# Designs tried in a protein design run: designed miniproteins, single chains, continued (4). Part 89

Each design is a single chain, and the fold is of that chain. pLDDT is the mean over its residues in the fold that is shown.

## One batch from the design tools (miniprotein)

Design m15274
Fold by ESMFold2-Fast:
Structure m15274 (fold): chain A 100 residues (1-100)
Amino acid sequence: EEELEAEIRAALVEMQAAVTLVTGGSPRWALPHLLEALTDPDPEVRRTAIESLLDVAKAFPDEALPYIEEALKHPDPEVREGVARAARESGHPKLIEAAE
């Protein structure tokens, strides 16, 4: 039961990022929700949130940078390490610098 609910939450996270990227709209609405999803009790939802947050950050680095910096201060060490790794692997200079 919880697994199905987690899959739905992960799908919603991916959809928020995908809509922002496809429409070229402001990430204002997606970024706060992606950051909140990093606190989800399900590790798959947290992983999806990290990947989605970095996808949005690659497209909108200046707008996403404060959210990446906040994610790097997250109390969960797995979230901090995941965000730092994804930022370093992003190939974007601003995101790589934030992860150092």
Scores: mean pLDDT 77

Design m15275
Fold by ESMFold2-Fast:
Structure m15275 (fold): chain A 70 residues (1-70)
Amino acid sequence: SNVEKLLEEAIKKYPEHRERFQALLDELRQAKADYEKNPTPESARRYMAAVLDAIGEIIDLEIEERKKKK
């Protein structure tokens, strides 16, 4: 849920990246829902991958935006 909020904030703060972050948010929500309804090693790996991908993209964006100011 915290990662979902970070993605929602990124979409609001960086509208030029909205499409990319929206796709990450949609995948995260779908992977989480699938895992909660049918917990398997496969659904757990998908959910974990979606969380890690979202965090990585947020970190990469923050680094990119900092480079523009420095």
Scores: mean pLDDT 83

Design m15276
Fold by ESMFold2-Fast:
Structure m15276 (fold): chain A 57 residues (1-57)
Amino acid sequence: SADLQAQIAQLEKEIERLKKLIEELRNSGHDVAVRMAERELKELETQLAELKAQLAG
């Protein structure tokens, strides 16, 4: 999609879903899955920051 706002909205939804998954995995004791998901979350948050910077510039 050429629409930066649509890409930002999609990433924000993905980040929120992943945060909920991480909480569920922590409650279930899946330590390895939690670490993997937290790494993915950081990567998505970095991508979101980059897209927001592009929108602001």
Scores: mean pLDDT 85

Design m15277
Fold by ESMFold2-Fast:
Structure m15277 (fold): chain A 62 residues (1-62)
Amino acid sequence: MDELLEKMKEAIEKNDFDKLQELAEEFSRMLAENRDDPKKTEELLKQLRELQAEIKKVKAAG
């Protein structure tokens, strides 16, 4: 999971939105696979919200 989030951050920094979309789809798949673990799901959702906030900032600035 940490590797996926790191790649997403790198894609944001590089303004590679196509890569970000691919990574976001993979993240969504991981969320679905971990639906039976509520704690893990909550952690993943929190991290996703943080990434969405960063993406919003980048889009607003660009």
Scores: mean pLDDT 72

Design m15278
Fold by ESMFold2-Fast:
Structure m15278 (fold): chain A 70 residues (1-70)
Amino acid sequence: SEEEKARIAEELRKLVEEIQKLVSENPDTPILDQMRVIALAGRVMFADSLTLEQLKRDLEEAKELYERLK
């Protein structure tokens, strides 16, 4: 549903913001993880164009990255 899509997109946006803060506070963050965060942030800017399945996949990637970097 469009409501579910909007909810997942907002959850993803908030999580990406938290991850970006962690990266900014940790200079030793691996370059590949930094690149993944940049890619996720870019996708969040175009979230309205993504399918629900793509948003769920991106959210799972963001959750895995957050757990690794926190």
Scores: mean pLDDT 84

Design m15279
Fold by ESMFold2-Fast:
Structure m15279 (fold): chain A 77 residues (1-77)
Amino acid sequence: LREELERLREELAALKADTSLSPQEKLERLAELSRRVEELLEEARRRGDRELAREALELETEIGVEELRLAVELVFA
């Protein structure tokens, strides 16, 4: 699970750094990433791993902030 969380963090960092993707393409990939983080969070909750759950929630928050930033760009482009 921690290896999965680390992989998801790396994928988010790569998405944020990718200048070849449009804001819309980034939003689609962020939505998929968010779903995977939610699955990880639910598994962490089932296992009682509070630290992993906290880290997954932090990642979900970071994804949400990036989604909001990109959504604003699309609305006012």
Scores: mean pLDDT 84

Design m15280
Fold by ESMFold2-Fast:
Structure m15280 (fold): chain A 58 residues (1-58)
Amino acid sequence: MLAVATKDYEAKTSDELSLKKGDLLEVLEELSDGTWLVKNVKTGEEGKVPKSVLIELD
């Protein structure tokens, strides 16, 4: 599943990913704590982000 960042996000911990508004992401796993494990399709970097900063592209 693809998603797009709705705003800039700065990683708060080492397991999180920093994003810029408009970044295209592949959702790898939806976690029960309200975060998603995602991969930035442009950079190939993986990390957790709050689902609230993303919008799903189905």
Scores: mean pLDDT 82

Design m15281
Fold by ESMFold2-Fast:
Structure m15281 (fold): chain A 73 residues (1-73)
Amino acid sequence: SKELEEEINVAMALIMSSVLALQEEVSLEELLEAAEKVASLKSKEAQEAFLEAVRKKAPELAEEVREHLEKAA
């Protein structure tokens, strides 16, 4: 069902966010590449989960990542 697909998409976004969170330094380029992958899932829930993780890890970059997600959607 679409509901299960959304849960899988959110899980994938959270896994990507967890990998980024393990890095000592996260570049804007890496976050934008991850954002493009999340946007390709066409899931609002996945995009919101990813943005929340970015806000916790690199709050200074969160707005640029948000704008990039909106442009990719």
Scores: mean pLDDT 74

Design m15282
Fold by ESMFold2-Fast:
Structure m15282 (fold): chain A 80 residues (1-80)
Amino acid sequence: MKEQIWEEAEVGILEIELAVTKWAYRKGRATPEEVIEALEKLIQRAKELLERSTNPQVKADLQRLIEEAEKLLEEVRKDL
C-alpha cells in the first residue's frame, strides 16, 4: 500500500515535470539544450520506475509518459 501510493505520486510528479518542460519550450522560456537535458533525465527516471514497478496502471502511465517525452524530445532536436 505505502509503496504503491508513493509510485503513483512519483508518476504524478513526472507528469507535472513533463507539463512544465512542454510549457517552457513552447513559451521560449528554456533553451532547446535545457529542454533536451530535462527530457532525457525525465525519461531515465520514468524508465527506472517502469523497471521496478509491479503495478499495471503505473506501468501503463509511465509508458505513455515516456512516449510523450520522447515525441517532445524529437520535436526539440529539430529546433537545434
Scores: mean pLDDT 83

Design m15283
Fold by ESMFold2-Fast:
Structure m15283 (fold): chain A 75 residues (1-75)
Amino acid sequence: MMDEEGLFLEAEGSLHIMEGTIYEKMGDNEKAAEAYRKAAEAYQKALEESELDEEERRAAEEAREAAKKRAEELE
């Protein structure tokens, strides 16, 4: 089960994904890319610094890769 620090990093990642989606819909691709990059960084830190179970780790890895891909596509 995720520790408290990991929960905060996962929440941070999710919030940045939402920010990126909103900025994309507004046509602000630079801010969207920045938000997705921050999301990927938060998920990466959760993977490195937190104790995650197998399901949580897989979800974080998928979220990180999706965020990285979206940020790259907006550059």
Scores: mean pLDDT 77

Design m15284
Fold by ESMFold2-Fast:
Structure m15284 (fold): chain A 80 residues (1-80)
Amino acid sequence: IEEKLKEFEEKASELQRQLLEALEAGDLERAIELLREMIEEAKKLLKEIEKLKPEDTVLLEDIREFIRSLERILAALEEE
């Protein structure tokens, strides 16, 4: 589980770097695409943790809240 969290953190960090580059370039379409990709990766992590450690309800809820936060940011960007 720690290994999967580390893999997710590494991938999320790379996507975040690309997101910042897109925002600095004014490429809103690219930024939205990258946010959607981050949400999909977070959902994939949630599904894996649900299979491996379904009893860790705190971790599962933390991941769900993270996904909800990303979805709120995406909605705000799409509104512009």
Scores: mean pLDDT 78

Design m15285
Fold by ESMFold2-Fast:
Order: C-alpha cells, then sequence, then structure tokens
Structure m15285 (fold): chain A 87 residues (1-87)
C-alpha cells in the first residue's frame, strides 16, 4: 500500500496540488514514515517535478525520475530510525 501512496504523492506534486500532497504525506507518516522523511520526500519530488517539466519529460517519465529520487531519501531516514531503535 505504501507504493500506491508514493505514486499518488508524485501525481499530486506534478499537478501542484499542495493539499493532496500534504494529506498523502500525513497518511505515509501513519504507515510508519517519519514526518521528516515525508517532508524530505515531498521537497525532493517538487524539485524533480520542476526539472522534469523544464525538460519536457512526459508525466510517466517524470514519475519514474521522481521515484528514483525519493527512494534514497526514504531509505536513509528509515536506516536512521533503525539505528536509533538498536540502542
Amino acid sequence: ERERLIEELVEAVLAGDEEAAKRLLERLVELGVTEEEAEAAREAAERAAEEARAKGITSEEAKREIFKLLAPAMALAYRKLQEELEK
């Protein structure tokens, strides 16, 4: 289900729908993503969306590029959480 929410987040960011993006980020936090992770993912998605629009990339291609950018940021924050829990 997390993958679906990330896809919806990317779509909301590409559409410039701030309310939908915020709602989806809150939903991700409920599923175990931290607020900092969610905000970092949103900022990364917004930056990637702007770059994709400038290059004339299709929405499908833009989603893939944004997903690539989001994945490392989410993984990093998740690793930090796991390190904290190990103590």
Scores: mean pLDDT 62

Design m15286
Fold by ESMFold2-Fast:
Structure m15286 (fold): chain A 120 residues (1-120)
Amino acid sequence: APPAARVAIASFKAESVEEGKEKARALAEEWLAAGYDVAIVVGKTKDGKYVVYVATRDGREALKEADSIEEAYEWMKEQIRELERRGLLTPAQAAALLASLEQAKSGPYYRGSWIPAAVD
């Protein structure tokens, strides 16, 4: 079987959408440079907007500006499903990531890494 993808998920706070985009790219590049295959980063701005960025080691990038956490969350779920459809995540990894996102909380900057284990 192919090895499981290494996935990094991070959240952070930004002063503006433009700062959020810059921080999201910087965090994703840091995680990819550290050997992760997928980086998912979510920023909350001071004015209550969200920036979501997904980047992969093979050079795929997607960015979303969202007006609510609900919009940001739904877009992240669609990106995870697309990564699964493209074979960049296994079905078990995608399911575990979706479950983890449902437990995510807004707060101060959080940086983490996660390798989804297959749970039977």
Scores: mean pLDDT 74

Design m15287
Fold by ESMFold2-Fast:
Structure m15287 (fold): chain A 78 residues (1-78)
Amino acid sequence: SSARGAEALRAVADEVRAGMDASTGEKLAALNAQKREAEAIGPALAEEMQKQIDAVEQARANADRVVEQMRQQGEALL
């Protein structure tokens, strides 16, 4: 049924998001650790680390939007 198809698409989207969250979380943890070390060196280096953190967070938000759009498009084809 289309309802089962929609549930399957949501399950796949959720798995993709969970994988992205895990990968992003690991990257952000590493970058935040590097930023703390950079703060001991100077504010300019810490600011550059923050830009990298912001870029990773923005990329994750953009990826989530794409996953949701693809899920909605797939559901519309059911």
Scores: mean pLDDT 87

Design m15288
Fold by ESMFold2-Fast:
Structure m15288 (fold): chain A 66 residues (1-66)
Amino acid sequence: ATFRITHHGSVEYFIGLVLRLIGDPRLEVKIIGDNTIEVTFHGSEAERAAFVAELRADPRVEVEEL
């Protein structure tokens, strides 16, 4: 699945998020803006659900499934 992720916090929080996601071999990360990335997920349905839930737990993060 492909997700668009927008971060509404500081640039430091956005950089921290990007570095964390780039380290995950299940993810293809494309930076498309100053606070926006597209992520393609290569994993199971359960892992996908956990990934989305973790991202949505941060109120500064918006996740849109493409």
Scores: mean pLDDT 80

Design m15289
Fold by ESMFold2-Fast:
Structure m15289 (fold): chain A 67 residues (1-67)
Amino acid sequence: MKEKLKRIIEFLKMGVNDVAIAGLDALIKELEKENADPKVIEKLRKAKEYAEKGENELAIEILEEII
């Protein structure tokens, strides 16, 4: 998880939002299938929402809290 999150953060820093959003969506689906912590899943959903709005700094802040 942490390695995948770091890669997503790098894509957000580069402004490659489509790839970052796809990565977040894939990670959310993986964690939902594994019955991971609902709080982590909700933070990932919120980070995805910010990335979809182009609010990359806010998305990165949330993802860094999870790492």
Scores: mean pLDDT 85

Design m15290
Fold by ESMFold2-Fast:
Structure m15290 (fold): chain A 74 residues (1-74)
Amino acid sequence: NAEEYYKKGLEYEKEEKLEEAAEYYKKAIELDPGYFEAWKNLEKVIKELEKKGKLEEAKKFQKFLEEKKKELGI
């Protein structure tokens, strides 16, 4: 269930575990590409990862979103 992965992402984000939060938001998007709250929160977490100097991890999730947008034609 995409919503359950999204909720797990929220719990990890609350714990400041941004990489784990991003991974669960990614899983929510993979199950339901229309789950726009997961897209928004993943974009937010990508910016937080960049701010913390985790540039490679941020780039990985940014590439996922770019490829998914291309796949969906958006």
Scores: mean pLDDT 86

Design m15291
Fold by ESMFold2-Fast:
Structure m15291 (fold): chain A 70 residues (1-70)
Amino acid sequence: MQSLENLAKMAKELGMDESAEMALEARRRLQEMRERGASHDERGDAMVPAVKAAGKLVEKIGEYELAKKL
């Protein structure tokens, strides 16, 4: 949960509002799964889109840092 919140905060600071929204939505889904007692496998599957979004965000952060130094 904290990792998704940190991801959303970072995305918003970079102006990536869509990525921030996706991270917050993933957090909400995981919270619902916890409340209904979903299995670890179900929660893992729900995290796959969030992990892919995190990968894209990290790549864009790298590009932003390089662009700022140019």
Scores: mean pLDDT 66

Design m15292
Fold by ESMFold2-Fast:
Structure m15292 (fold): chain A 74 residues (1-74)
Amino acid sequence: MSEKELREEIWESLAYMFYAIGKKALEKGDLEAAKETIKQLEKLAKKAKEEGLERAAKLAEEAIKELREEIEKQ
């Protein structure tokens, strides 16, 4: 595994972890925790793009979109 492949896997795992935290926050009605998770995903997406980690960036952006759509429904 190359360093770039390892970074992609780590950052994708981080994006998925934040997404899971955000989903759990919304399940519990904790909108502030969900919004904080979106901010963390936005920072992750920005850094992933700067590092050329396109898969991680895309995953983080998709997670942000899904969490925002759920918040808008509440």
Scores: mean pLDDT 83

Design m15293
Fold by ESMFold2-Fast:
Structure m15293 (fold): chain A 60 residues (1-60)
Amino acid sequence: SMGKARTLATLGVDHAIGSVTDLSSAESAEKYIKKVEELGDKEGAEKVRKTLERSLAKRE
């Protein structure tokens, strides 16, 4: 099966989007991306970053 890091990256997308909306803080989003990278999933981190950027653009 795939590494758990990739599953956490997918879950982190929803969490990052929710937290940023509630707090209006990009800092929370950056912390989620950083943790995904530390888990060794650079691909997942890039995916989270792009998804979050698109969501923030829509909510502006």
Scores: mean pLDDT 58

Design m15294
Fold by ESMFold2-Fast:
Structure m15294 (fold): chain A 62 residues (1-62)
Amino acid sequence: MELTEEGRRLFEEGRLDEAIELYKRAIEENPDDREAWLNLAGVLAARGEHGEAAGYGRKAAE
Protein backbone atom coordinates (compact mmCIF):
# COMPACT_ATOMS: atom_id res chain seq x y z
CA MET A 1 0.00 0.00 0.00
CA GLU A 2 1.30 3.49 -0.80
CA LEU A 3 2.40 5.51 2.25
CA THR A 4 -0.12 8.28 1.51
CA GLU A 5 -3.03 5.80 1.26
CA GLU A 6 -1.95 3.99 4.45
CA GLY A 7 -1.65 7.33 6.26
CA ARG A 8 -5.18 8.27 5.19
CA ARG A 9 -6.48 4.94 6.53
CA LEU A 10 -4.76 5.51 9.87
CA PHE A 11 -6.19 9.05 10.05
CA GLU A 12 -9.71 7.73 9.37
CA GLU A 13 -9.18 5.22 12.21
CA GLY A 14 -8.13 8.04 14.58
CA ARG A 15 -4.53 6.82 14.75
CA LEU A 16 -3.19 10.34 14.33
CA ASP A 17 0.44 9.84 15.44
CA GLU A 18 0.88 6.87 13.09
CA ALA A 19 -0.76 8.80 10.23
CA ILE A 20 1.64 11.72 10.81
CA GLU A 21 4.62 9.35 10.69
CA LEU A 22 3.52 7.79 7.39
CA TYR A 23 2.77 11.16 5.74
CA LYS A 24 6.19 12.44 6.82
CA ARG A 25 7.74 9.31 5.27
CA ALA A 26 5.76 9.91 2.05
CA ILE A 27 7.13 13.48 1.86
CA GLU A 28 10.70 12.21 2.48
CA GLU A 29 10.34 9.78 -0.45
CA ASN A 30 8.54 12.28 -2.74
CA PRO A 31 8.74 15.95 -1.65
CA ASP A 32 6.59 16.94 -4.65
CA ASP A 33 3.61 14.89 -3.40
CA ARG A 34 1.21 17.79 -2.75
CA GLU A 35 -1.43 15.39 -1.42
CA ALA A 36 0.95 14.14 1.28
CA TRP A 37 1.69 17.74 2.40
CA LEU A 38 -2.06 18.57 2.52
CA ASN A 39 -2.93 15.36 4.38
CA LEU A 40 -0.14 15.91 6.92
CA ALA A 41 -1.48 19.45 7.52
CA GLY A 42 -4.98 18.00 8.03
CA VAL A 43 -3.83 15.40 10.57
CA LEU A 44 -1.76 17.96 12.49
CA ALA A 45 -4.76 20.31 12.64
CA ALA A 46 -6.93 17.43 13.93
CA ARG A 47 -4.33 16.78 16.66
CA GLY A 48 -4.39 20.50 17.62
CA GLU A 49 -0.99 21.39 16.10
CA HIS A 50 -2.44 24.35 14.19
CA GLY A 51 0.85 26.25 13.71
CA GLU A 52 2.66 23.26 12.22
CA ALA A 53 -0.42 22.39 10.14
CA ALA A 54 -0.39 25.91 8.65
CA GLY A 55 3.26 25.47 7.67
CA TYR A 56 2.66 22.19 5.82
CA GLY A 57 -0.51 23.56 4.22
CA ARG A 58 1.39 26.57 2.90
CA LYS A 59 4.08 24.26 1.49
CA ALA A 60 1.38 22.25 -0.31
CA ALA A 61 0.02 25.46 -1.89
CA GLU A 62 3.39 26.22 -3.53
Scores: mean pLDDT 78

Design m15295
Fold by ESMFold2-Fast:
Structure m15295 (fold): chain A 76 residues (1-76)
Amino acid sequence: SLEEEADKNYQKGLEAFKNGDYETAVKYFEKAAELYEQAGNRQKAAQAYSLLGVAYWHLGDEEKADEAFAKAEQLA
């Protein structure tokens, strides 16, 4: 299902994030957030967007971090 695919991407994002690989974390959290939205799971999509924002902040991309946090806020 879309949610199962989102869960897999979310877990890969978490692994990358824990390893300090924020570029890879961004890729997987973005995919997870999009798939959770498509699945209609607003709560998990919000969580994925929040972590996407944190990963962008670690990369120094404040604009993209703010956009991701805004999406998380809208879904919460």
Scores: mean pLDDT 90

Design m15296
Fold by ESMFold2-Fast:
Structure m15296 (fold): chain A 116 residues (1-116)
Amino acid sequence: SAAREARRAAIAAATALSARVAGWEADAEVQAAVAELMREHGLSRPAALLVWTARQAAAEPVLSEEERRALLLGTAYMAGLSEADVEKALALLVEEGWISEEEAEALLETYRAARA
């Protein structure tokens, strides 16, 4: 069914992106993109990785907002981001049109709740 195929595609996309994020230090393309984000926007390395991950997730049409949010939160926890790093990364993503202000607010609220 279309719903089963969509779910399978979403799981595959989320799994592939999660694996790439976890292995980012061995991925030359991810390292180059992270380094560029750090230079251009003054982001910390963890914040730059979050921005890169968010851009990749936003480009995956099979991922829902909730699935994208879960992936971004997982990346933030794995990379050990401070709240200030998360806020700075989300501000850039909103400015560049990758996520809405509402999505950014919801993600920051969830991040704060999980860290409390």
Scores: mean pLDDT 83

Design m15297
Fold by ESMFold2-Fast:
Structure m15297 (fold): chain A 73 residues (1-73)
Amino acid sequence: MAKELIEKAKQLLEEAKKAFESGDYDRAIELVNKAIEYAKKARELGATEEANQLIDEAKRLLSEIYEARAKAK
């Protein structure tokens, strides 16, 4: 159900934030991308507003991770 997919996407975003805080940028990116996929599936099932909010949050987090990764040279 859409609610289960939303809950999974939220869980994956929290795990991505923890990976990012630990400096594991590759894992953080992987987890964010998985969260986006679950949110997209939830959107297909009608959870449009919640899914779009999660996708926007995930995209912002991805930008932060890519910036941090680029500066970690």
Scores: mean pLDDT 84

Design m15298
Fold by ESMFold2-Fast:
Structure m15298 (fold): chain A 60 residues (1-60)
Amino acid sequence: MSKEELELEVELAMELMRRAVLELMIERGVGDKEELEKEIKELTERINEIRAKLGLPPLE
């Protein structure tokens, strides 16, 4: 594993955890749903950029 691959894998894990927290907040009715959905969309785009760099297929 290269240092660059490890850094990308760590970044991917952090972004996935952040998205999971936002999804949980929506499910539990915490915060502004519209703002949370917008942030999830932006995070999914970021996750797909990192996944592309790692040679992984995009998430929905």
Scores: mean pLDDT 82

Design m15299
Fold by ESMFold2-Fast:
Structure m15299 (fold): chain A 94 residues (1-94)
Amino acid sequence: MDIEVDVLTTLAIIILTEVRNYAKKRGDEELAEKVQEILDLVSKANEARDADGYRKASEKARQLAEEVRKQGDFETARMLERAASLLDEAADLL
C-alpha cells in the first residue's frame, strides 16, 4: 500500500533532518551538506515512486554512516543506518 511507503519515507526524513540539524548546531557543515543531498534524493524518489532512487539514497546514507563511525560518532552512524534501512524497506514496497 502507498501509505506504508509514505510512513517509512516520513520516518527516514525525520531521522535525516535530526542528523542535519545536529550537524549544523556543531558547525559540521560538510556532514549537514551530505545529509541534505540524501534528503534531496529521497524527495525526488518519493515524487517519482522510484525504487532505484530510494536504494541510491539508502546506499549514500550507509556510506555516510561508515564515514562518521570512523570519526567516532557512533550515535549519528546508528541514526543514518536506521534511515538507510527504512529507505530500503520503502524501495521493496515499490
Scores: mean pLDDT 87

Design m15300
Fold by ESMFold2-Fast:
Structure m15300 (fold): chain A 109 residues (1-109)
Amino acid sequence: AKEAAELAKEAARKAREAALISLREAETREAIVLATAAAILAAGALFQAELALKTGDPKHALEAGRDAVAAGRLAEKAGELTSEEARELGREARELGEKAEELGRKEVE
């Protein structure tokens, strides 16, 4: 639970950073929408990861991982429209989120 939650928290932080970079660099409505959605999902992932760390409940770690993957994917897409830095952070967030989801799933199932 702790390892999955910590990875999900790191993934969510990277997705949030990517989303904020994309929001600053956005010149299109599509980029703003994608970056905003990524930021919202990253906030949800951070909340679930924090709950997992406080409670030790692996289900919260799994949910944090899933939200971090979704946030990372949207942040990566927003980055494709805005900056290479945001795209790369979004990709890293997605990969870390996928690892967090896998670890959380093994503990729940």
Scores: mean pLDDT 87

Design m15301
Fold by ESMFold2-Fast:
Structure m15301 (fold): chain A 95 residues (1-95)
Amino acid sequence: MSIEELLEEIERASTEEQVKLLLELVRRLAAELSDPEVRERLLEEARRLEEAWKNKDVDAVQDSLTRLLELVQGVAPAEVTAAISFAARRILKGM
């Protein structure tokens, strides 16, 4: 799925679907990174977000999304960072 397709799906998706699409976007970004340390950190934060969402822990979801955005800002194109920011905002509003 392209980044544009993921963004369109996030816009109309349920909150649960938005989390799944955000995790897909992050995992796809990690796979394209050349730095293994940054890749592992992104994958670890994605795992933490998935765990927090399963536990319905709003504070943990917010913390994971914040850390994920900080990591992405240093390594991703501005378009991808903006996409993750929009998804994060929608997920938090849906909780």
Scores: mean pLDDT 75

Design m15302
Fold by ESMFold2-Fast:
Structure m15302 (fold): chain A 119 residues (1-119)
Amino acid sequence: MEASGSISAPSGATVSLRLLSDKHATVSARFTTSSGKEYVVRLTLTLDDGAEKKATATVEWGELVSPDGTYKPIPNATVSASASYDEKNKTISASGSATFTVEGQTYTVSLSVTVKLKE
């Protein structure tokens, strides 16, 4: 599996891509606010390889509570996620964004990932 992605995040964000299986990928952005609090936005991509071959994307966000990426969910975000499967190119694409306000500052994080399936 080969993965590529483009990411737009607040200045100083640390970005990671993880391929969990042939059908699971995550892209995460970590960033620190001016108060020193850390936040995570995570895009998860899943391929259902049943008869319909449907791709699904979800976006999660929250305050980071430990270095392992555990977070507390915060329900004040506007989130969007989309996914598509291209059967001809054996490619899955996902995009997601989260917009939220913390400490009077509005943040917008945009994540995208494209995964090519190996034959």
Scores: mean pLDDT 67

Design m15303
Fold by ESMFold2-Fast:
Structure m15303 (fold): chain A 74 residues (1-74)
Amino acid sequence: SIEELLKKMEELAEKEKAPQSLRDLIEAARAEYEAGRLDNALTVLRVVKAVAEKLGLKELAELAERVIALLEAE
């Protein structure tokens, strides 16, 4: 589920010692998704993916891409 993938992104960001700003963005994406604001969640997740790619956090970037694809299918 999207909720499980978002939780996995939060856990992976913690394990990879991602910057707090990136972790805050992941939490913001989850909050927007839980509030039903899917367009806002998508916008934030695209930023998460771009930042993760820039930082070389490949697995986190791939998870973000999967969540984006699932949300775009809604």
Scores: mean pLDDT 86

Design m15304
Fold by ESMFold2-Fast:
Structure m15304 (fold): chain A 61 residues (1-61)
Amino acid sequence: MSEEEVLESLTLLYGKEAAEKILKAVKEGDFEKAKEILKERHPNATDEQAELAVESLKLGL
């Protein structure tokens, strides 16, 4: 999966500003920051669900 495709998918799910921040955090290795942004957009998500989402992004890049 290309970085552009990942950004487009995140933009559809979380909005452009959040998508750019999540992608930047994952690229910088700041997985805790990426997880926090994901949880802010999905407050009902568990820590485990947010961690799995970050792991999926790491594999997709």
Scores: mean pLDDT 76

Design m15305
Fold by ESMFold2-Fast:
Structure m15305 (fold): chain A 87 residues (1-87)
Amino acid sequence: MSPKERLRAEILALVEELRRREGLSPEVRAAITYMLLLAHEAEDPETTDEQLLAAIETLRAFAETLPPGVREVVERAAALVEEYLRS
């Protein structure tokens, strides 16, 4: 598995955790949509590190508007991308 494929798989696992824990409110649906877009960008071999960094900055700004339980999972997705960028 490539590092990008692994990152995508880890983000998708967080999406599934979020669905199981928080249900499917409008806030959870929005968070899932952003996380799925991040997973898609992570899988794309043409996506640059700068584009991923911009994506997680946008995601973190959005996370501040979310309930604590949803925000925690979204912040964990951003942290996975930061860990990937440091490796």
Scores: mean pLDDT 82

Design m15306
Fold by ESMFold2-Fast:
Structure m15306 (fold): chain A 76 residues (1-76)
Amino acid sequence: ELEEKLKEAFEKVKKHFPNKEALEYAEKARKYALEARKAREAGDLKTAEEYLEKAREYLDKANDLLDKYLAEQAAK
């Protein structure tokens, strides 16, 4: 339930973000997180861990781009 609500919130936030690169990285992070869950459900903990690392990397890249964009918009 919480995970699904986070996904919905993410999709809504994604709709309002003007930075396409940040959106692309965020989408990749979401897809890798989903693949990690599938691997975990299959009992493949090693593959799940690898996908979680990739999800974290892409999430960090998305956040960095968003922070930069927001700073540029806020700077006077």
Scores: mean pLDDT 73

Design m15307
Fold by ESMFold2-Fast:
Structure m15307 (fold): chain A 94 residues (1-94)
Amino acid sequence: DKGLQKALEKIKKLVEEYLSPEQVKEAEERIKRAKSVVQQINEAVKALGDHPDRKKAIEALREAGDIVSELDPNSIDASVTLVSVASQIASREQ
């Protein structure tokens, strides 16, 4: 429970902290429509996209994906996607 709540809290903070107000509103609507943690993570990844200036946000999403993967097997695909996207964007910032 604490791990899942921590993952969701990180996702919410990243959406709010790194996106413009308009992008946050759009992302929140998509996340609210997602009825599973896997879908919520996927919508957050889509909202952040392949932005080279989001290195810290990507690292937090990667960590959140790992936590979710440990708690819910159905989250494995989301975790793999988060790690893949994070690695790709992190390499662009180097």
Scores: mean pLDDT 55

Design m15308
Fold by ESMFold2-Fast:
Structure m15308 (fold): chain A 60 residues (1-60)
Amino acid sequence: LVKKADEAYDKGNYEEAIEYLRQHIEEAERRASRVDDIEAGVLAVEAAVSQLVIKKLEEK
């Protein structure tokens, strides 16, 4: 999903990039429920970073 978000961003399709980043967040949260606490923490940080990027893209 992150790779597809990067590809959409490179094409100037910010709406598609935001959608792929949101899907990445949902997938990370789903995976976090099935892994140990340490890995879940890493996935939560990755989701938070993706959310910040979405906010920056929405400001454009």
Scores: mean pLDDT 71

Design m15309
Fold by ESMFold2-Fast:
Structure m15309 (fold): chain A 70 residues (1-70)
Amino acid sequence: SSAIDKAIDDIVAFIDRLRDLVDAGKLTPEEAAALFDKKVEETAKKLGIPVEELEQRVSQRLLQRHQEQQ
């Protein structure tokens, strides 16, 4: 649980960094998407869980953050 939670926090921070780089014109949305996909695949492999499960947990964290900002 704690290892997965830390991995989700790391991925969310990575998403924020990628978004900032795209907004600054230093990275294209396509390049950011490719980097995100690679990060999720590598992290899921390290944790021994399916990519789909990790993506779902990341999406849940982002949804919670979005709801708190409204």
Scores: mean pLDDT 84

